Designed miniproteins, single chains, continued (4). Designs and how they scored, part 8

Each design is a single chain, and the fold is of that chain. pLDDT is the mean over its residues in the fold that is shown.

## One batch from the design tools (miniprotein)

Design m12249
Fold by ESMFold2-Fast:
Structure m12249 (fold): chain A 77 residues (1-77)
Amino acid sequence: SEEAEIREAARKAGYSEEETELLLEVYRLELEGREPSAELRERMRALLLRQLEERYAREQNEEERARALAQIDELFA
């Protein structure tokens, strides 16, 4: 089913069960010809912003980067 395909795609993308259920709720509304509510759209936007912040935190987290660099320095001391 298309729902199963969405679940598989979300799992491969690293989405949580909670995030996957949110995506499925939107999909079911589209199947019924219904538009997502403003509240649901805000929740989707918050989810996307959270993912973006997590990616940037991993790549540009100065504190974590400083810790990693300190650990490397200790290996060569």
Scores: mean pLDDT 70

Design m12250
Fold by ESMFold2-Fast:
Structure m12250 (fold): chain A 92 residues (1-92)
Amino acid sequence: RLAERLADAERAVEALRAAGLSEEELAAAREAAERAARLADSDEAVRRAAAEAIAPVLKEAAGRKIDPELAEKLRAMDDAEVDAFMKEVAEK
């Protein structure tokens, strides 16, 4: 569902906020993840596209003293791992 995919994108943005990203960087990451969620035709494609959209923002922010473990996790995730990570972040 689109609403569920958008909720997953928001959970990913909350993880980035916890990692110390600025509100401007968080807004860019959210916009990219939401666009991926709206344009993809399958859940697997949505998860992959969202992870790919967020990864460049995290790579840029890693140079600005964010949590490198969080950045590495998001870059390494496959579709199932992205879903599990977003759920784990929502529970924290």
Scores: mean pLDDT 57

Design m12251
Fold by ESMFold2-Fast:
Structure m12251 (fold): chain A 73 residues (1-73)
Amino acid sequence: SVKVAEEQAEGLEEVERSFQAKGDELLAKANASTDPEEARKLKEQSAALYKSAQTARDGAEYLREFAEKERAE
């Protein structure tokens, strides 16, 4: 149970890094774009990816706290 929770947290931490990296990539493309509408859409997509990264981070933190609590009990 504890080991499974830690392995799941590690997976979510990898997902967080992936979404963060993709968000950074889209933001860089938005900043390089000469089309204001394209730049806006890319920024919106980047923001959505950052939100997904935060959700993955929150899930990983929850699982790590759960594992820590289970070890203490």
Scores: mean pLDDT 87

Design m12252
Fold by ESMFold2-Fast:
Structure m12252 (fold): chain A 77 residues (1-77)
Amino acid sequence: MPSAREQLEGLVKTAEDNGLKTVYIPFSVYDRAVRDYGRDYVEEMFRRLAELGATAVISLPGLEAPTQSARDKLTFR
């Protein structure tokens, strides 16, 4: 299974490679990353997204916004 770190790194790379302006992060991924890797690591990932001009949006459990991947499929596929 991909780790929460691999999931966050993948989201940052996808935003960088595709020039994404909004990145949706499930709360479960955020919560696991904070627990497993610490708050400073997650803050560094959000800082990298901000430097790319992207906004990180944390989706609440049960109220998840459409994932960026789903939006990309609708827009570019």
Scores: mean pLDDT 68

Design m12253
Fold by ESMFold2-Fast:
Structure m12253 (fold): chain A 60 residues (1-60)
Amino acid sequence: MSVEEIFSTLRALSQGELSDATLRRLAALAEGDFGKAVKLLEQVKGKSDAEAEALLDQLA
């Protein structure tokens, strides 16, 4: 999948809890792998944008 396709899907799944910037970063880290993107989303679910960004910094 493209990064844009993953981003659009993650945006729908997050229901507005995470910013577009955080969701785009998550999609980029998934490198076109939708399964990886969903796993990353579950790891940041319930976190603030700042907490999600800190976690993604550790995974990048």
Scores: mean pLDDT 77

Design m12254
Fold by ESMFold2-Fast:
Structure m12254 (fold): chain A 98 residues (1-98)
Amino acid sequence: SSEENTKLKSCLSDAVTKYKLTAEQSSLVEEGAKALLKLKEKRGDGAVILFLQLCNLDPKRAICIDMFGQEVVDVMVKIKKAGRKVYLALLDTVECVL
């Protein structure tokens, strides 16, 4: 919704300032947060928590795609490759929006 998008932008702005994200890192965190919010709307808060737990251990792409969908898995792979700072910024942004 429009209100969710406004809250996401506010939370993202806070994360950009806190973690000193580049424009590219900020865009990636926004993409990740949007994918996780879609997962929340479709399957609830528990699915987001479970996805984040599985991805912290070692995201096996095939099982995560089957359970959560291609979009959220692909974004999380990009975020993990971008490094710990971007991953922590995503977690803070998602916690702020949820």
Scores: mean pLDDT 78

Design m12255
Fold by ESMFold2-Fast:
Structure m12255 (fold): chain A 78 residues (1-78)
Amino acid sequence: SMEELLKRRKELAREIARDIRLTIVMDDEEFRELREIKKTDPERAEKILAELEARIAALQADQAADAAHVRRLFEEAR
């Protein structure tokens, strides 16, 4: 059905966006290793992905905090 195809396309777009985010914490070799783990132990692969997504969230939070700190330094210099 057309609705199923559209859902699959949206899921693929989300997966691509996730893979792009994962490039922040993973190199090409690590992506290949994860793909092999997913074939042999999908539960372990999901656990690794969850930990990486948590790390990305932490790095994004740290980046926001650093940006706020830099802004404060400029304000204090006034």
Scores: mean pLDDT 78

Design m12256
Fold by ESMFold2-Fast:
Structure m12256 (fold): chain A 96 residues (1-96)
Amino acid sequence: MAEARRAAEEAVRAIQELRDAVLPSSEDPEALTRLTDLMIELIKRLPEMSPFEAEVTLALIRMGLAVLKLSEDIPEELWERTEEALDRLARALGLL
Protein backbone atom coordinates (compact mmCIF):
# COMPACT_ATOMS: atom_id res chain seq x y z
CA MET A 1 0.00 0.00 0.00
CA ALA A 2 2.59 2.61 1.04
CA GLU A 3 4.79 1.68 -1.96
CA ALA A 4 1.88 2.08 -4.43
CA ARG A 5 0.91 5.44 -2.89
CA ARG A 6 4.51 6.70 -3.10
CA ALA A 7 4.79 5.52 -6.73
CA ALA A 8 1.50 7.30 -7.53
CA GLU A 9 2.86 10.54 -5.99
CA GLU A 10 6.02 10.20 -8.14
CA ALA A 11 3.88 9.68 -11.28
CA VAL A 12 1.79 12.76 -10.39
CA ARG A 13 4.98 14.83 -10.04
CA ALA A 14 6.29 13.57 -13.41
CA ILE A 15 3.06 14.61 -15.18
CA GLN A 16 3.06 18.00 -13.40
CA GLU A 17 6.69 18.65 -14.45
CA LEU A 18 5.86 17.61 -18.03
CA ARG A 19 2.82 19.94 -18.10
CA ASP A 20 4.78 22.88 -16.61
CA ALA A 21 7.53 22.45 -19.25
CA VAL A 22 5.07 22.24 -22.18
CA LEU A 23 2.35 24.71 -21.07
CA PRO A 24 4.19 27.97 -22.10
CA SER A 25 4.54 26.74 -25.73
CA SER A 26 1.19 24.91 -26.01
CA GLU A 27 -1.29 25.97 -28.72
CA ASP A 28 -4.16 24.60 -26.56
CA PRO A 29 -3.26 25.22 -22.90
CA GLU A 30 -6.85 24.51 -21.76
CA ALA A 31 -6.89 21.03 -23.35
CA LEU A 32 -3.40 20.29 -21.97
CA THR A 33 -4.51 21.34 -18.47
CA ARG A 34 -7.78 19.36 -18.62
CA LEU A 35 -6.09 16.17 -19.89
CA THR A 36 -3.22 16.31 -17.37
CA ASP A 37 -5.61 17.14 -14.48
CA LEU A 38 -7.70 14.09 -15.40
CA MET A 39 -4.61 11.86 -15.54
CA ILE A 40 -3.45 13.16 -12.13
CA GLU A 41 -6.88 12.45 -10.58
CA LEU A 42 -6.87 8.90 -11.98
CA ILE A 43 -3.28 8.23 -10.80
CA LYS A 44 -4.15 9.35 -7.24
CA ARG A 45 -7.01 6.80 -7.17
CA LEU A 46 -5.03 3.84 -8.60
CA PRO A 47 -3.76 2.53 -5.20
CA GLU A 48 -7.42 2.23 -4.04
CA MET A 49 -8.61 0.31 -7.13
CA SER A 50 -8.96 -3.43 -7.69
CA PRO A 51 -6.23 -5.00 -9.91
CA PHE A 52 -8.44 -5.11 -13.03
CA GLU A 53 -9.71 -1.55 -12.50
CA ALA A 54 -6.12 -0.35 -11.98
CA GLU A 55 -4.91 -2.12 -15.16
CA VAL A 56 -7.69 -0.57 -17.29
CA THR A 57 -7.23 2.88 -15.72
CA LEU A 58 -3.44 2.80 -16.21
CA ALA A 59 -3.99 1.87 -19.89
CA LEU A 60 -6.30 4.90 -20.24
CA ILE A 61 -3.68 7.15 -18.61
CA ARG A 62 -1.05 5.87 -21.06
CA MET A 63 -3.47 6.53 -23.95
CA GLY A 64 -3.92 10.11 -22.70
CA LEU A 65 -0.13 10.54 -22.65
CA ALA A 66 0.13 9.17 -26.21
CA VAL A 67 -2.45 11.75 -27.38
CA LEU A 68 -0.50 14.48 -25.56
CA LYS A 69 2.77 13.44 -27.26
CA LEU A 70 1.07 13.69 -30.69
CA SER A 71 -0.18 17.26 -30.02
CA GLU A 72 2.67 18.78 -27.95
CA ASP A 73 6.45 19.16 -28.22
CA ILE A 74 7.43 17.16 -25.13
CA PRO A 75 11.14 16.99 -24.10
CA GLU A 76 12.31 13.36 -24.45
CA GLU A 77 13.82 13.36 -20.91
CA LEU A 78 10.47 14.32 -19.34
CA TRP A 79 8.60 11.78 -21.51
CA GLU A 80 11.01 8.98 -20.48
CA ARG A 81 10.76 10.01 -16.81
CA THR A 82 6.95 9.92 -16.98
CA GLU A 83 6.91 6.46 -18.64
CA GLU A 84 9.38 5.15 -16.02
CA ALA A 85 7.22 6.56 -13.19
CA LEU A 86 4.13 4.82 -14.63
CA ASP A 87 6.08 1.54 -14.96
CA ARG A 88 7.15 1.82 -11.30
CA LEU A 89 3.50 2.46 -10.35
CA ALA A 90 2.35 -0.57 -12.38
CA ARG A 91 4.92 -2.73 -10.55
CA ALA A 92 3.87 -1.36 -7.13
CA LEU A 93 0.23 -2.19 -8.00
CA GLY A 94 1.20 -5.79 -8.86
CA LEU A 95 0.42 -5.31 -12.58
CA LEU A 96 3.97 -6.31 -13.59
Scores: mean pLDDT 84

Design m12257
Fold by ESMFold2-Fast:
Structure m12257 (fold): chain A 59 residues (1-59)
Amino acid sequence: SEEEERRKKIAEEIQEELAKKFEEINNTTSLDKETQEKLRQEFIEKGKKVEEEIEERLK
């Protein structure tokens, strides 16, 4: 259905954003553990809101 296609597109956009955050965490060779933890928390927070964000964008 058209709604299923739209859900898939939104999910792909969110997954792309999450992939970028995950790459930032993995590529950080920083001595600053606080920066690594901040990026990790942002990734977790965004992951928890994926379904909510999809529903919001579908309204």
Scores: mean pLDDT 73

Design m12258
Fold by ESMFold2-Fast:
Structure m12258 (fold): chain A 116 residues (1-116)
Amino acid sequence: MEPSPLTEEDLREMQEKAYQQARDLAAWLRAAPREELEALIAELEEAIAAETDPARREMLRLVLEAVRAILAGEPAEVFAEHVGRMVRVAGRALGLPEEAVEALARAAREGALEGA
């Protein structure tokens, strides 16, 4: 079943929101103490083990990889790539058209890089 068509304005608002959320998330994770990040990793691993929905499980794995990249001191680009993949999984699960998914993933990746 086709989703309701997105207007150019709707897509632009979604891109701005994805950028801002990814930027804020990156900044928050970079500022978080190591102990808090390690606790978050443990919580995410338990959440993944309990998750039965494949798309939600994949999103949780990508969040886990993003947090691990921050904790390991990986380049900002590694974190941004995980954020982009998470947005693609979420966008496809929501039934968004592929061009909208790619636009949102790009905005989120750019926000994640800015927040690092």
Scores: mean pLDDT 81

Design m12259
Fold by ESMFold2-Fast:
Structure m12259 (fold): chain A 120 residues (1-120)
Amino acid sequence: MLPSAEELIEEWKKRAIELVRTIKDLEQLRKELLELNDELVERLKEALGLSEEVAEALRELLNLYIDLIVDKKAAGASVEELEKEIEEIALKVGRLLDLYKLYGDEEALEKLKEEIEVLK
């Protein structure tokens, strides 16, 4: 049985939090979080039938969030602050996938591109 999008996002969130708690090296943390993002996007493609354009935009957005998490950790952010940021990312991704389910590719892709531009 394929997991739901909500279950996949919850698993990603829990694993990302564990990585932030356990990995002290910033480059290793970045690598592991980027690999976790790739796994999430591929599993969401299978579960929801995401178009390649939406999947690529979601991966880009998630990778930009990882850059922010790693930069905050480098600046001395607490593990608790980083956990809160990861929880907020999970909620944002959930809302974007709900938009995809309700309105399809064009609306979801437009919103993903807007979020990406804000983070650049």
Scores: mean pLDDT 85

Design m12260
Fold by ESMFold2-Fast:
Structure m12260 (fold): chain A 58 residues (1-58)
Amino acid sequence: SVRERLVRALQLLLSGDKTFEQAAAEVGFSKEEFEKIFTEMLGVTPEEARERRIGLRP
């Protein structure tokens, strides 16, 4: 399912081993599809999620 693929991609991103594009490709999404689904299901953009994770200047 789309949700299962999203969760798998999120785990890859959280591990820090994969870029956003690589995580998307691993679960069979295009970058654009993954950005859309990510934002719709999580309520934040990938850029916002990255900024929070890597501790970018608040």
Scores: mean pLDDT 70

Design m12261
Fold by ESMFold2-Fast:
Structure m12261 (fold): chain A 65 residues (1-65)
Amino acid sequence: DEEVRVEEEIRQRASGVATRLATERLKERNPQSQDELTEVSREIAPEVARALREEEERARREVEE
């Protein structure tokens, strides 16, 4: 139960950071069409994936103390 809770906390924290980054990038680019939204999403996907991974690793180090 505690291990499941810790993993959920790490996932939620990382997802929050990734979601916030994706939202801010989409807001800054302000896509006006479905095609533009698709292009912007493709361009920011690597950055969002990296942020998710980095935050997961950081959170894991903190909770494993």
Scores: mean pLDDT 75

Design m12262
Fold by ESMFold2-Fast:
Structure m12262 (fold): chain A 73 residues (1-73)
Amino acid sequence: MLSVEEKVKELLKEVEELVRKYIETGDRQYLEKAEALLQEIASLLPQLSPAAQEEVKARMAEIFAELKAWEES
């Protein structure tokens, strides 16, 4: 059985892969899947330790920054 922290880390890896596929293909289905997983991660954040929350928030911020940079390019 996966801990909540392990589950969130796996979801973040899936989001990163989906975002890369979206940037490579322009296919909105990858963005929609990534957004759904980000919502799931956000719902799990209160269950994490403060240190794990900060790590997850930092990684989410990097993902959003990458998307914004691509859209502004």
Scores: mean pLDDT 81

Design m12263
Fold by ESMFold2-Fast:
Structure m12263 (fold): chain A 79 residues (1-79)
Amino acid sequence: DAKLKQEADATKEKFDAEVKEALEKGDLERALEYAKRGLQAMETLLQVAEEMKASQELLDYLREYIEEYRKLIEELEKK
């Protein structure tokens, strides 16, 4: 569980930084692409966690990150 959580945190930090940089440059298309990649990475980690019978706490943690990316994508698509 600790390893997957650490990987999820590192992945989120990376994609959040890329989205922020793209938005600061006015590149909405690039920001949307990175947000979608972040979502895909979190969905992949959730699938791995489910297959490994990870704790409910870890599954909920990953689902929260997925929800954050889904909301970000929706907000970016409204621009």
Scores: mean pLDDT 84

Design m12264
Fold by ESMFold2-Fast:
Structure m12264 (fold): chain A 75 residues (1-75)
Amino acid sequence: TIVRELPAEHDAFVTELGGLHARGVELLKVDPEKAKREFEEAAERLLKEHADDPLAVGLVELRRASFEALVEQAL
């Protein structure tokens, strides 16, 4: 069956990733270096946990790139 909606198992993953991004953005206002480090560590953990899931890997990399752009603007 072709469904364009994200599977339920990815909803929790996307929510966690979005929450990490939001918390990182708040931390960027206080300590950009710490924000970058904490987000990178969390992203690496998620990449290891979901290494066999190309969709999850792509979502983490997309969020990482977005967050890195914000870090560059803050530094």
Scores: mean pLDDT 73

Design m12265
Fold by ESMFold2-Fast:
Structure m12265 (fold): chain A 75 residues (1-75)
Amino acid sequence: MRAREGGERAGRAAAEGRTEEARRAAREGGADEVGAELAEGAAAMAYGMMRAVGADEEEARRAAGEAAAKAIEGA
C-alpha cells in the first residue's frame, strides 16, 4: 500500500512535469534518495512512452504511477 500510494502520487507529479514533487512522493512511499530518482525517471519515461503511442492523459498517468510504484518496491 505505501509504495502504491507513493507511486500514484509520483506518477501524477511526473506527468505534470513536477520532478521534485515526484521524488518527494516516492520518498514518502518508502524509497531512499536513489530509489526516488529512479521512480521519478521510470514514471516520466512511462508517461512519455504512453503519450507517444497515443494513449490518453488518464492512461498515461496510470502507467506512470505503476512504473513509479514498481521502482519504489524494487529499490
Scores: mean pLDDT 81

Design m12266
Fold by ESMFold2-Fast:
Structure m12266 (fold): chain A 100 residues (1-100)
Amino acid sequence: SMFVEKTLEIMKELIKKIKELAKKTGDETIETLAESLEDFVKELKEKYEKGEISELEFIELVIKQLKIALDVAKENNLEELAKIISEALKKLEELKKELE
């Protein structure tokens, strides 16, 4: 699926930016978030490849997970992390509209 591939590209870029921020700040919590998102996307891709979830459900579940991550970033006053997540979330929501 072109939309699943685009979602994976957006998430790969997001995870890279979060890992770069973790390196820059030395914040192990930010590094752990990057690893958790990487594992989440990998598990979700496996479910999609097995036919357990649709293309739309794949994007919706990624958006839901990023909204949770954004709330955590905001609650912990991690402004740069919140910005990076918000930018990825905007791209994913625009991509989801093309499927509707």
Scores: mean pLDDT 88

Design m12267
Fold by ESMFold2-Fast:
Structure m12267 (fold): chain A 76 residues (1-76)
Amino acid sequence: SAAEIERLKELVNKMGEYIKKQVKSGPQLTQDLMDAFEAGIKSGNIQQTLNQALQQVAERIQQEKEKEEQEKLAEE
């Protein structure tokens, strides 16, 4: 329903704001998530498309945090 799509869009926006605060690539990762949500709406496969995008975003956040930790250790 339109109401369910609106609630999902609101959730994706809130997740995007959270992601922006976590890593430097946050704005790009947020855009990737929004693009996946829009693609899911167009294809009628929101759950699968969004789950795949969320997995990729989580992996990128982990990689960036690990890189930041390694860079911090290398400065000592």
Scores: mean pLDDT 78

Design m12268
Fold by ESMFold2-Fast:
Structure m12268 (fold): chain A 73 residues (1-73)
Amino acid sequence: SMELQRRLEEVDQRIVEVLREIARTGTPEQIAEARGILAETQAELKALVERGASLAEILEVMERTLERLEAVL
């Protein structure tokens, strides 16, 4: 539980860093793509939380989101 929470915090921090980099250096198209990825992730996370999904399932979604955002760079 504590280890998963810490990893979620680390992944969330990395997502924020990547989003800031895209905002700073990205094209309008890359910025739009990143916003789309974030919107999809927020919808998926909301559904998972409402269904009582595990922290491990939430972490998997966050890790996939980070990979998708890094691919935009």
Scores: mean pLDDT 89

Design m12269
Fold by ESMFold2-Fast:
Structure m12269 (fold): chain A 68 residues (1-68)
Amino acid sequence: MMSREEFKKYAEERLAEARATLPEGLVRALEHYIREALKAVEEGKMSVDEALEAVEKAEALIRAEAAA
């Protein structure tokens, strides 16, 4: 089980790596997914673990798009 603080730390690290390796538009897309996931957790609509899984899947798709 991941805490909200651990999820935020994970998100910050993934965004830092994305800013170094991805175009700005794709970084912005990842930022948007992370923001929506955090909002869903704050509103009680999603668990931290569900938000982590959603963000990991979104990042994988974004990175696949960048590689194409």
Scores: mean pLDDT 80

Design m12270
Fold by ESMFold2-Fast:
Structure m12270 (fold): chain A 77 residues (1-77)
Amino acid sequence: SVVEYLEKAREAAEKKDVETALKYLSKAVQESQKMPAEVQQQVQDYVDKAAAALLRGDYEAAVEYLERALEIAKQAE
């Protein structure tokens, strides 16, 4: 599920494992395509922000963006 992939991405981000975090973000986006379009757009926006934060080494911001994506995904599932 989207929630499971976002949780794994968050755990990887907390460990500063950028490669694993980005892998799970990609899987979360693919699974989110099964959700309503509005939810897909919100999840995609926060995932994009989290990925950008990870790539610049801002792990705290990445975790915060992932927590926002998780809240949205949990309400939709």
Scores: mean pLDDT 86

Design m12271
Fold by ESMFold2-Fast:
Structure m12271 (fold): chain A 87 residues (1-87)
Amino acid sequence: SLIEEVVKLAEELKELLSQLPLSEEERERFDKIIEEIKNAKTKEELLKAVEELNKLVQEALSRETDLSLIRQINELGLKLQELVDKI
């Protein structure tokens, strides 16, 4: 299902985000948002969680210089957004 694909992409994104120089607080916030995506019961809850994820990702990427990692994270973020838009 589209929801299962969204969850899979969110977990893949979490794995890439673990390679970023995140503080413990930022890591916990990402973990919480990924859990909110996995447990979303409505489209509105899913959209809010993905929106929060995108904001935190952009904040973290503003400090990153590894172009390969930036591309991978952005590609997964775009795929996640495209799937959510179809729900």
Scores: mean pLDDT 78

Design m12272
Fold by ESMFold2-Fast:
Structure m12272 (fold): chain A 57 residues (1-57)
Amino acid sequence: MISEEKKKEALEKWRAANNRNLEEIAKEFGVEPKTIIDWDIEEGVRALVEAVEKVLA
């Protein structure tokens, strides 16, 4: 079970590395590279939904 803090920390590190070192970051946090990608997609989808709702309002 991964805490929300660890999830955000991993995403911030990956973004700071210009989306490089995915495997190294995943290894540091003890997760699979695919897990970090999944987290990033989930956050992106949430942000897009919010942005669309604001534009349509």
Scores: mean pLDDT 75

Design m12273
Fold by ESMFold2-Fast:
Structure m12273 (fold): chain A 108 residues (1-108)
Amino acid sequence: MTPEELIRRLEEAVEAGDWDTAARLAGELSDMDLSEEQAERAVPIALRLADSPNVAVRVSALTLMGKIISQHPDSPYTPDLIRKLREISETDPDPSVRKLAREMLEEL
């Protein structure tokens, strides 16, 4: 499965409210090497997943955002991802999600 196909399926899962599938696909995408163009397409999806009511989906979103930042630190979308990580570290209702976001920011 290509990153492009994973991104498409992830968008479909999010639109369907299938959070279990969305979390799994975001995790799979996080294990892949993304080109700058593929990472740019994944950014708006990662941001949507980070706003999910499902904690597992938000964890998967953090992992995906961290992978994109690590691979493409100088990309124009990377400041938006870092800003979202800081927001999550301070405001997420789940203390484990807040801790994960803080740990990811410390590794940047």
Scores: mean pLDDT 84

Design m12274
Fold by ESMFold2-Fast:
Structure m12274 (fold): chain A 67 residues (1-67)
Amino acid sequence: SKLEEEAKELEELKRRYEELSRQYLEQGRAETDRRRSILLEASGGVYLIGAVVSDLSAKKLREKLEK
């Protein structure tokens, strides 16, 4: 039926959105780890700022999605 088709399409879109959101967060985390390694090797200790900024950006994105 028409409703069944629409429900399946909606479920597919939801799955794709969830997958993209998960990948986006994982990419940000991997980038932070990479930057941390470089900073530790180059001058040590300053990586904390990068980690905090990355976490703050992720929280800001979640807040905007909720609003």
Scores: mean pLDDT 63

Design m12275
Fold by ESMFold2-Fast:
Structure m12275 (fold): chain A 74 residues (1-74)
Amino acid sequence: ELSDEELLESYRKYLEILIESLRAQGYSPEQMIAIIRQVSEWVIKEVREKTGDEKLVEKLRELTEEAIERIREE
């Protein structure tokens, strides 16, 4: 079983790989943001259902918004 820190680090790396993949395929920033929001909502739902840890869920949302802001600043 993953610790909270391992889960957050895995999620961060997953978002980085996803962003790089979408960028390499020529997706627009708006399209990348939409895809990331859909994927992150699924991950957050699963984590909430399995853990019930709202603090962990909030940290996942923070990582998602950080990724989105990086895309917007490009």
Scores: mean pLDDT 82

Design m12276
Fold by ESMFold2-Fast:
Structure m12276 (fold): chain A 98 residues (1-98)
Amino acid sequence: SSEIEQLARDIAFGTIPLSPEAQKLFDEAKKSTNREERLELLAEAILTYIETELSHLSLEEKLELARLILDEYVKAGLISEEEKEEMFKRIEERLREL
């Protein structure tokens, strides 16, 4: 939906209030000079936000939202399609284990 797409953009770029735990991870990602560490911190930030603020969503909705957030980073030129797929795989694995 257009609403979930807007929510994904707002989470991706911090245009809405984030949980303190998620905000810390997004801030650490922005400070990281190591690309691999930055991508891991971004994936952890997305996971943390979904689990702290959106824990009541279905697994399918959580996965759709995570994909849309990563798509926004690809559109912004911050990550590649390959990096998106690797990050999504890690997010999916952890969400399925919860």
Scores: mean pLDDT 84

Design m12277
Fold by ESMFold2-Fast:
Structure m12277 (fold): chain A 64 residues (1-64)
Amino acid sequence: MEEARRAVREAIEELRPEAEEMLKKGVKINDVFEWLYREVSAKVDAPEIVIRMETARAVMELKS
């Protein structure tokens, strides 16, 4: 579990600059979440729920 969660977080950090750019350009938060979820799912072999939870957390942090 922890290894999968770490891999997901690392993939999110790699994609964070692009997600921030999308939000700055006015892309809706739900669309940024869907994009990030798909990109992370393609890079990391982890349970769907872990990817969804970590992606949702990251997107909420970027909005704040």
Scores: mean pLDDT 81

Design m12278
Fold by ESMFold2-Fast:
Order: structure tokens, then sequence, then C-alpha cells
Structure m12278 (fold): chain A 95 residues (1-95)
């Protein structure tokens, strides 16, 4: 994953706080995607939309963290932007 490679690059560069923040944000986004999917399958579109939006926000913060650390590759940026757009679209459809 280009995102995981960027987090690893931050760790190797001694940017420990940025690497830890990025990993925590990736975990946060993953948990909200899972919670959103469960809510959607349960028929709670509003709860699903809220979780998908929180996941997108975590990924935006992840992008900013990696960019500020100087480790955000073009591939990682494109993957994050694609995932953010897909999550925002899922949130709109779940409402």
Amino acid sequence: SPIDEAILAAKKAGKTEAAEEALNLEIEASLHVMAGTIAEKAGDGKEAAEHYRKAAEALRKLRETLEKAGVLSDEAREELEKQIEELEEKAKKAE
C-alpha cells in the first residue's frame, strides 16, 4: 500500500510522532468504514452516513499528517483522495 509505505518512510526518517499519528488515523478510518458498513446493512442510513463522513475526515487528517512530514508520495496522495471521494459518495447514498 502506498499509504503504508509513506508511514514507514516517516518512521525510517525518525518522524516517530507523525508515523504514530498517521497509523492511529488509518486505524480510526478503518473502524468507521466497518461501523458504517454494519449500520448500512442494519438499515440505519443516517448512522452509516455519519460513520463514512468520520472515516473521510480521518483520511484527510492522515493526508495532512503525511504531507507535513514530507513523506506523502503522489501514489499515496491519489489513493487517499480516491478513498475520501468514495466515502463521501457512500455517505450521500446512505442518507
Scores: mean pLDDT 91

Design m12279
Fold by ESMFold2-Fast:
Structure m12279 (fold): chain A 61 residues (1-61)
Amino acid sequence: SAEEQRKEELRKRAVEATKHQLADILKQQGKPVDYSAESYEYAGKTITLQEIVEWVDEQLS
């Protein structure tokens, strides 16, 4: 449905925005970051794209 398609687009955009914000924060901390990466190291932990997707899904639910 159009509603399901709109939700999927919002989810996709939210994931990308979250990745960009996380990468930007890490860059400000002087850490090497790739905005296209599927994982980020933050506070001694590895944050994967899957974890970001799960977090976004929780916020949008």
Scores: mean pLDDT 71

Design m12280
Fold by ESMFold2-Fast:
Structure m12280 (fold): chain A 76 residues (1-76)
Amino acid sequence: ELSDEEIARLAEEHLKKLIEFLKKHFPDDPTKQRIRDVLEETLKRMAEAKSPAEKLAIIEEAARRIEAILAEADAA
């Protein structure tokens, strides 16, 4: 029952909280910091997006990038 606009807004709010959490608790973890960089870039792109659908596409791309970072970390 959530609209794409509501989902995008909630995602933006949660991404901001996750960035703060990673900065506070994992400042010296290179994998967590790479994830934080992706999340910060995602927030900037979402702020510039012109539609809710574009914001959701940006979130999907960020999720794929994070999955790749985690897979690389597990392979090392």
Scores: mean pLDDT 82

Design m12281
Fold by ESMFold2-Fast:
Structure m12281 (fold): chain A 67 residues (1-67)
Amino acid sequence: SIEELREELAKLLEPVVSEEELEIVRNGTVDQIERLLVRLVALDRLSPEEAARAGELIRELAKLEAE
């Protein structure tokens, strides 16, 4: 479900994001979450494996939220 994907992504990113950024993961748009991931990767806050997993979860979330 959308809620389960957002929660899994939140758990993955929680150690490396602020409370404001965590709110984007839980309540933001897919575009906002994708921009957050790009920034975290650019700042070397995520491993390549964590970034790949986050991208996978965002793709599944986008698929479920698409009209």
Scores: mean pLDDT 81

Design m12282
Fold by ESMFold2-Fast:
Structure m12282 (fold): chain A 72 residues (1-72)
Amino acid sequence: PLELPAPSASLTAEEVKALYEEAKASPRLDEAEMRELARRAFAGDDRAALLLVGRSDDSDEELARRIAAELL
């Protein structure tokens, strides 16, 4: 079996829970921050994906979709 080092974006269940709760309590992302996190998430950064989800609300979803369309 080939063991690969865990990606820097790989988190334990406890780390995911703690980071998600902190992200939800954090201030809203501006467009530049959301664009950066979306780019990292599409590159396979699970932490960036989690932060983007946790710090976005319903009003941010449309902006996130526009950024995703630009990156795809």
Scores: mean pLDDT 62

Design m12283
Fold by ESMFold2-Fast:
Structure m12283 (fold): chain A 58 residues (1-58)
Amino acid sequence: TVDKALDLLLTGIPGDISRGLELLKDEPVSRLEQILEQLKAAGRDRAAQLLQLMIDEK
């Protein structure tokens, strides 16, 4: 499921980003931080910003 979510977040498409975030909502912060690092490395600024907000709300 994490791999599917990461693929969706990496597309940069708003609908895919939303679906990717929904798949990750119950994941632990440590896993989300790993995914956040991958998004930042890939230059996916919007997806990274939205994932950071989700981490901060946990």
Scores: mean pLDDT 81

Design m12284
Fold by ESMFold2-Fast:
Structure m12284 (fold): chain A 87 residues (1-87)
Amino acid sequence: AAELAREAGRHAEAALRAAAAGDLEAALEHEEKAVAAGREFAAVAPPEAVEAFRRGLAEAGRAFGEGDLERALELIRRAERETIELV
């Protein structure tokens, strides 16, 4: 379970970095991999861990939408760390 959360977090972070750099192809590839890992995580993790991870990624997405890449990356790392502590 922890490995899936780490994988999803890594790809989510890479997707935002690629998007910020204007590499839309890389961003979409990493987003697809993050979604796949997150889906596998949701199938095996406790509901509390799934909700914590989902909430953290949603917060990161909002920060990125506001133009704050650094905050978005911090929120992804925090979501991964807090989620791993629940599994």
Scores: mean pLDDT 83

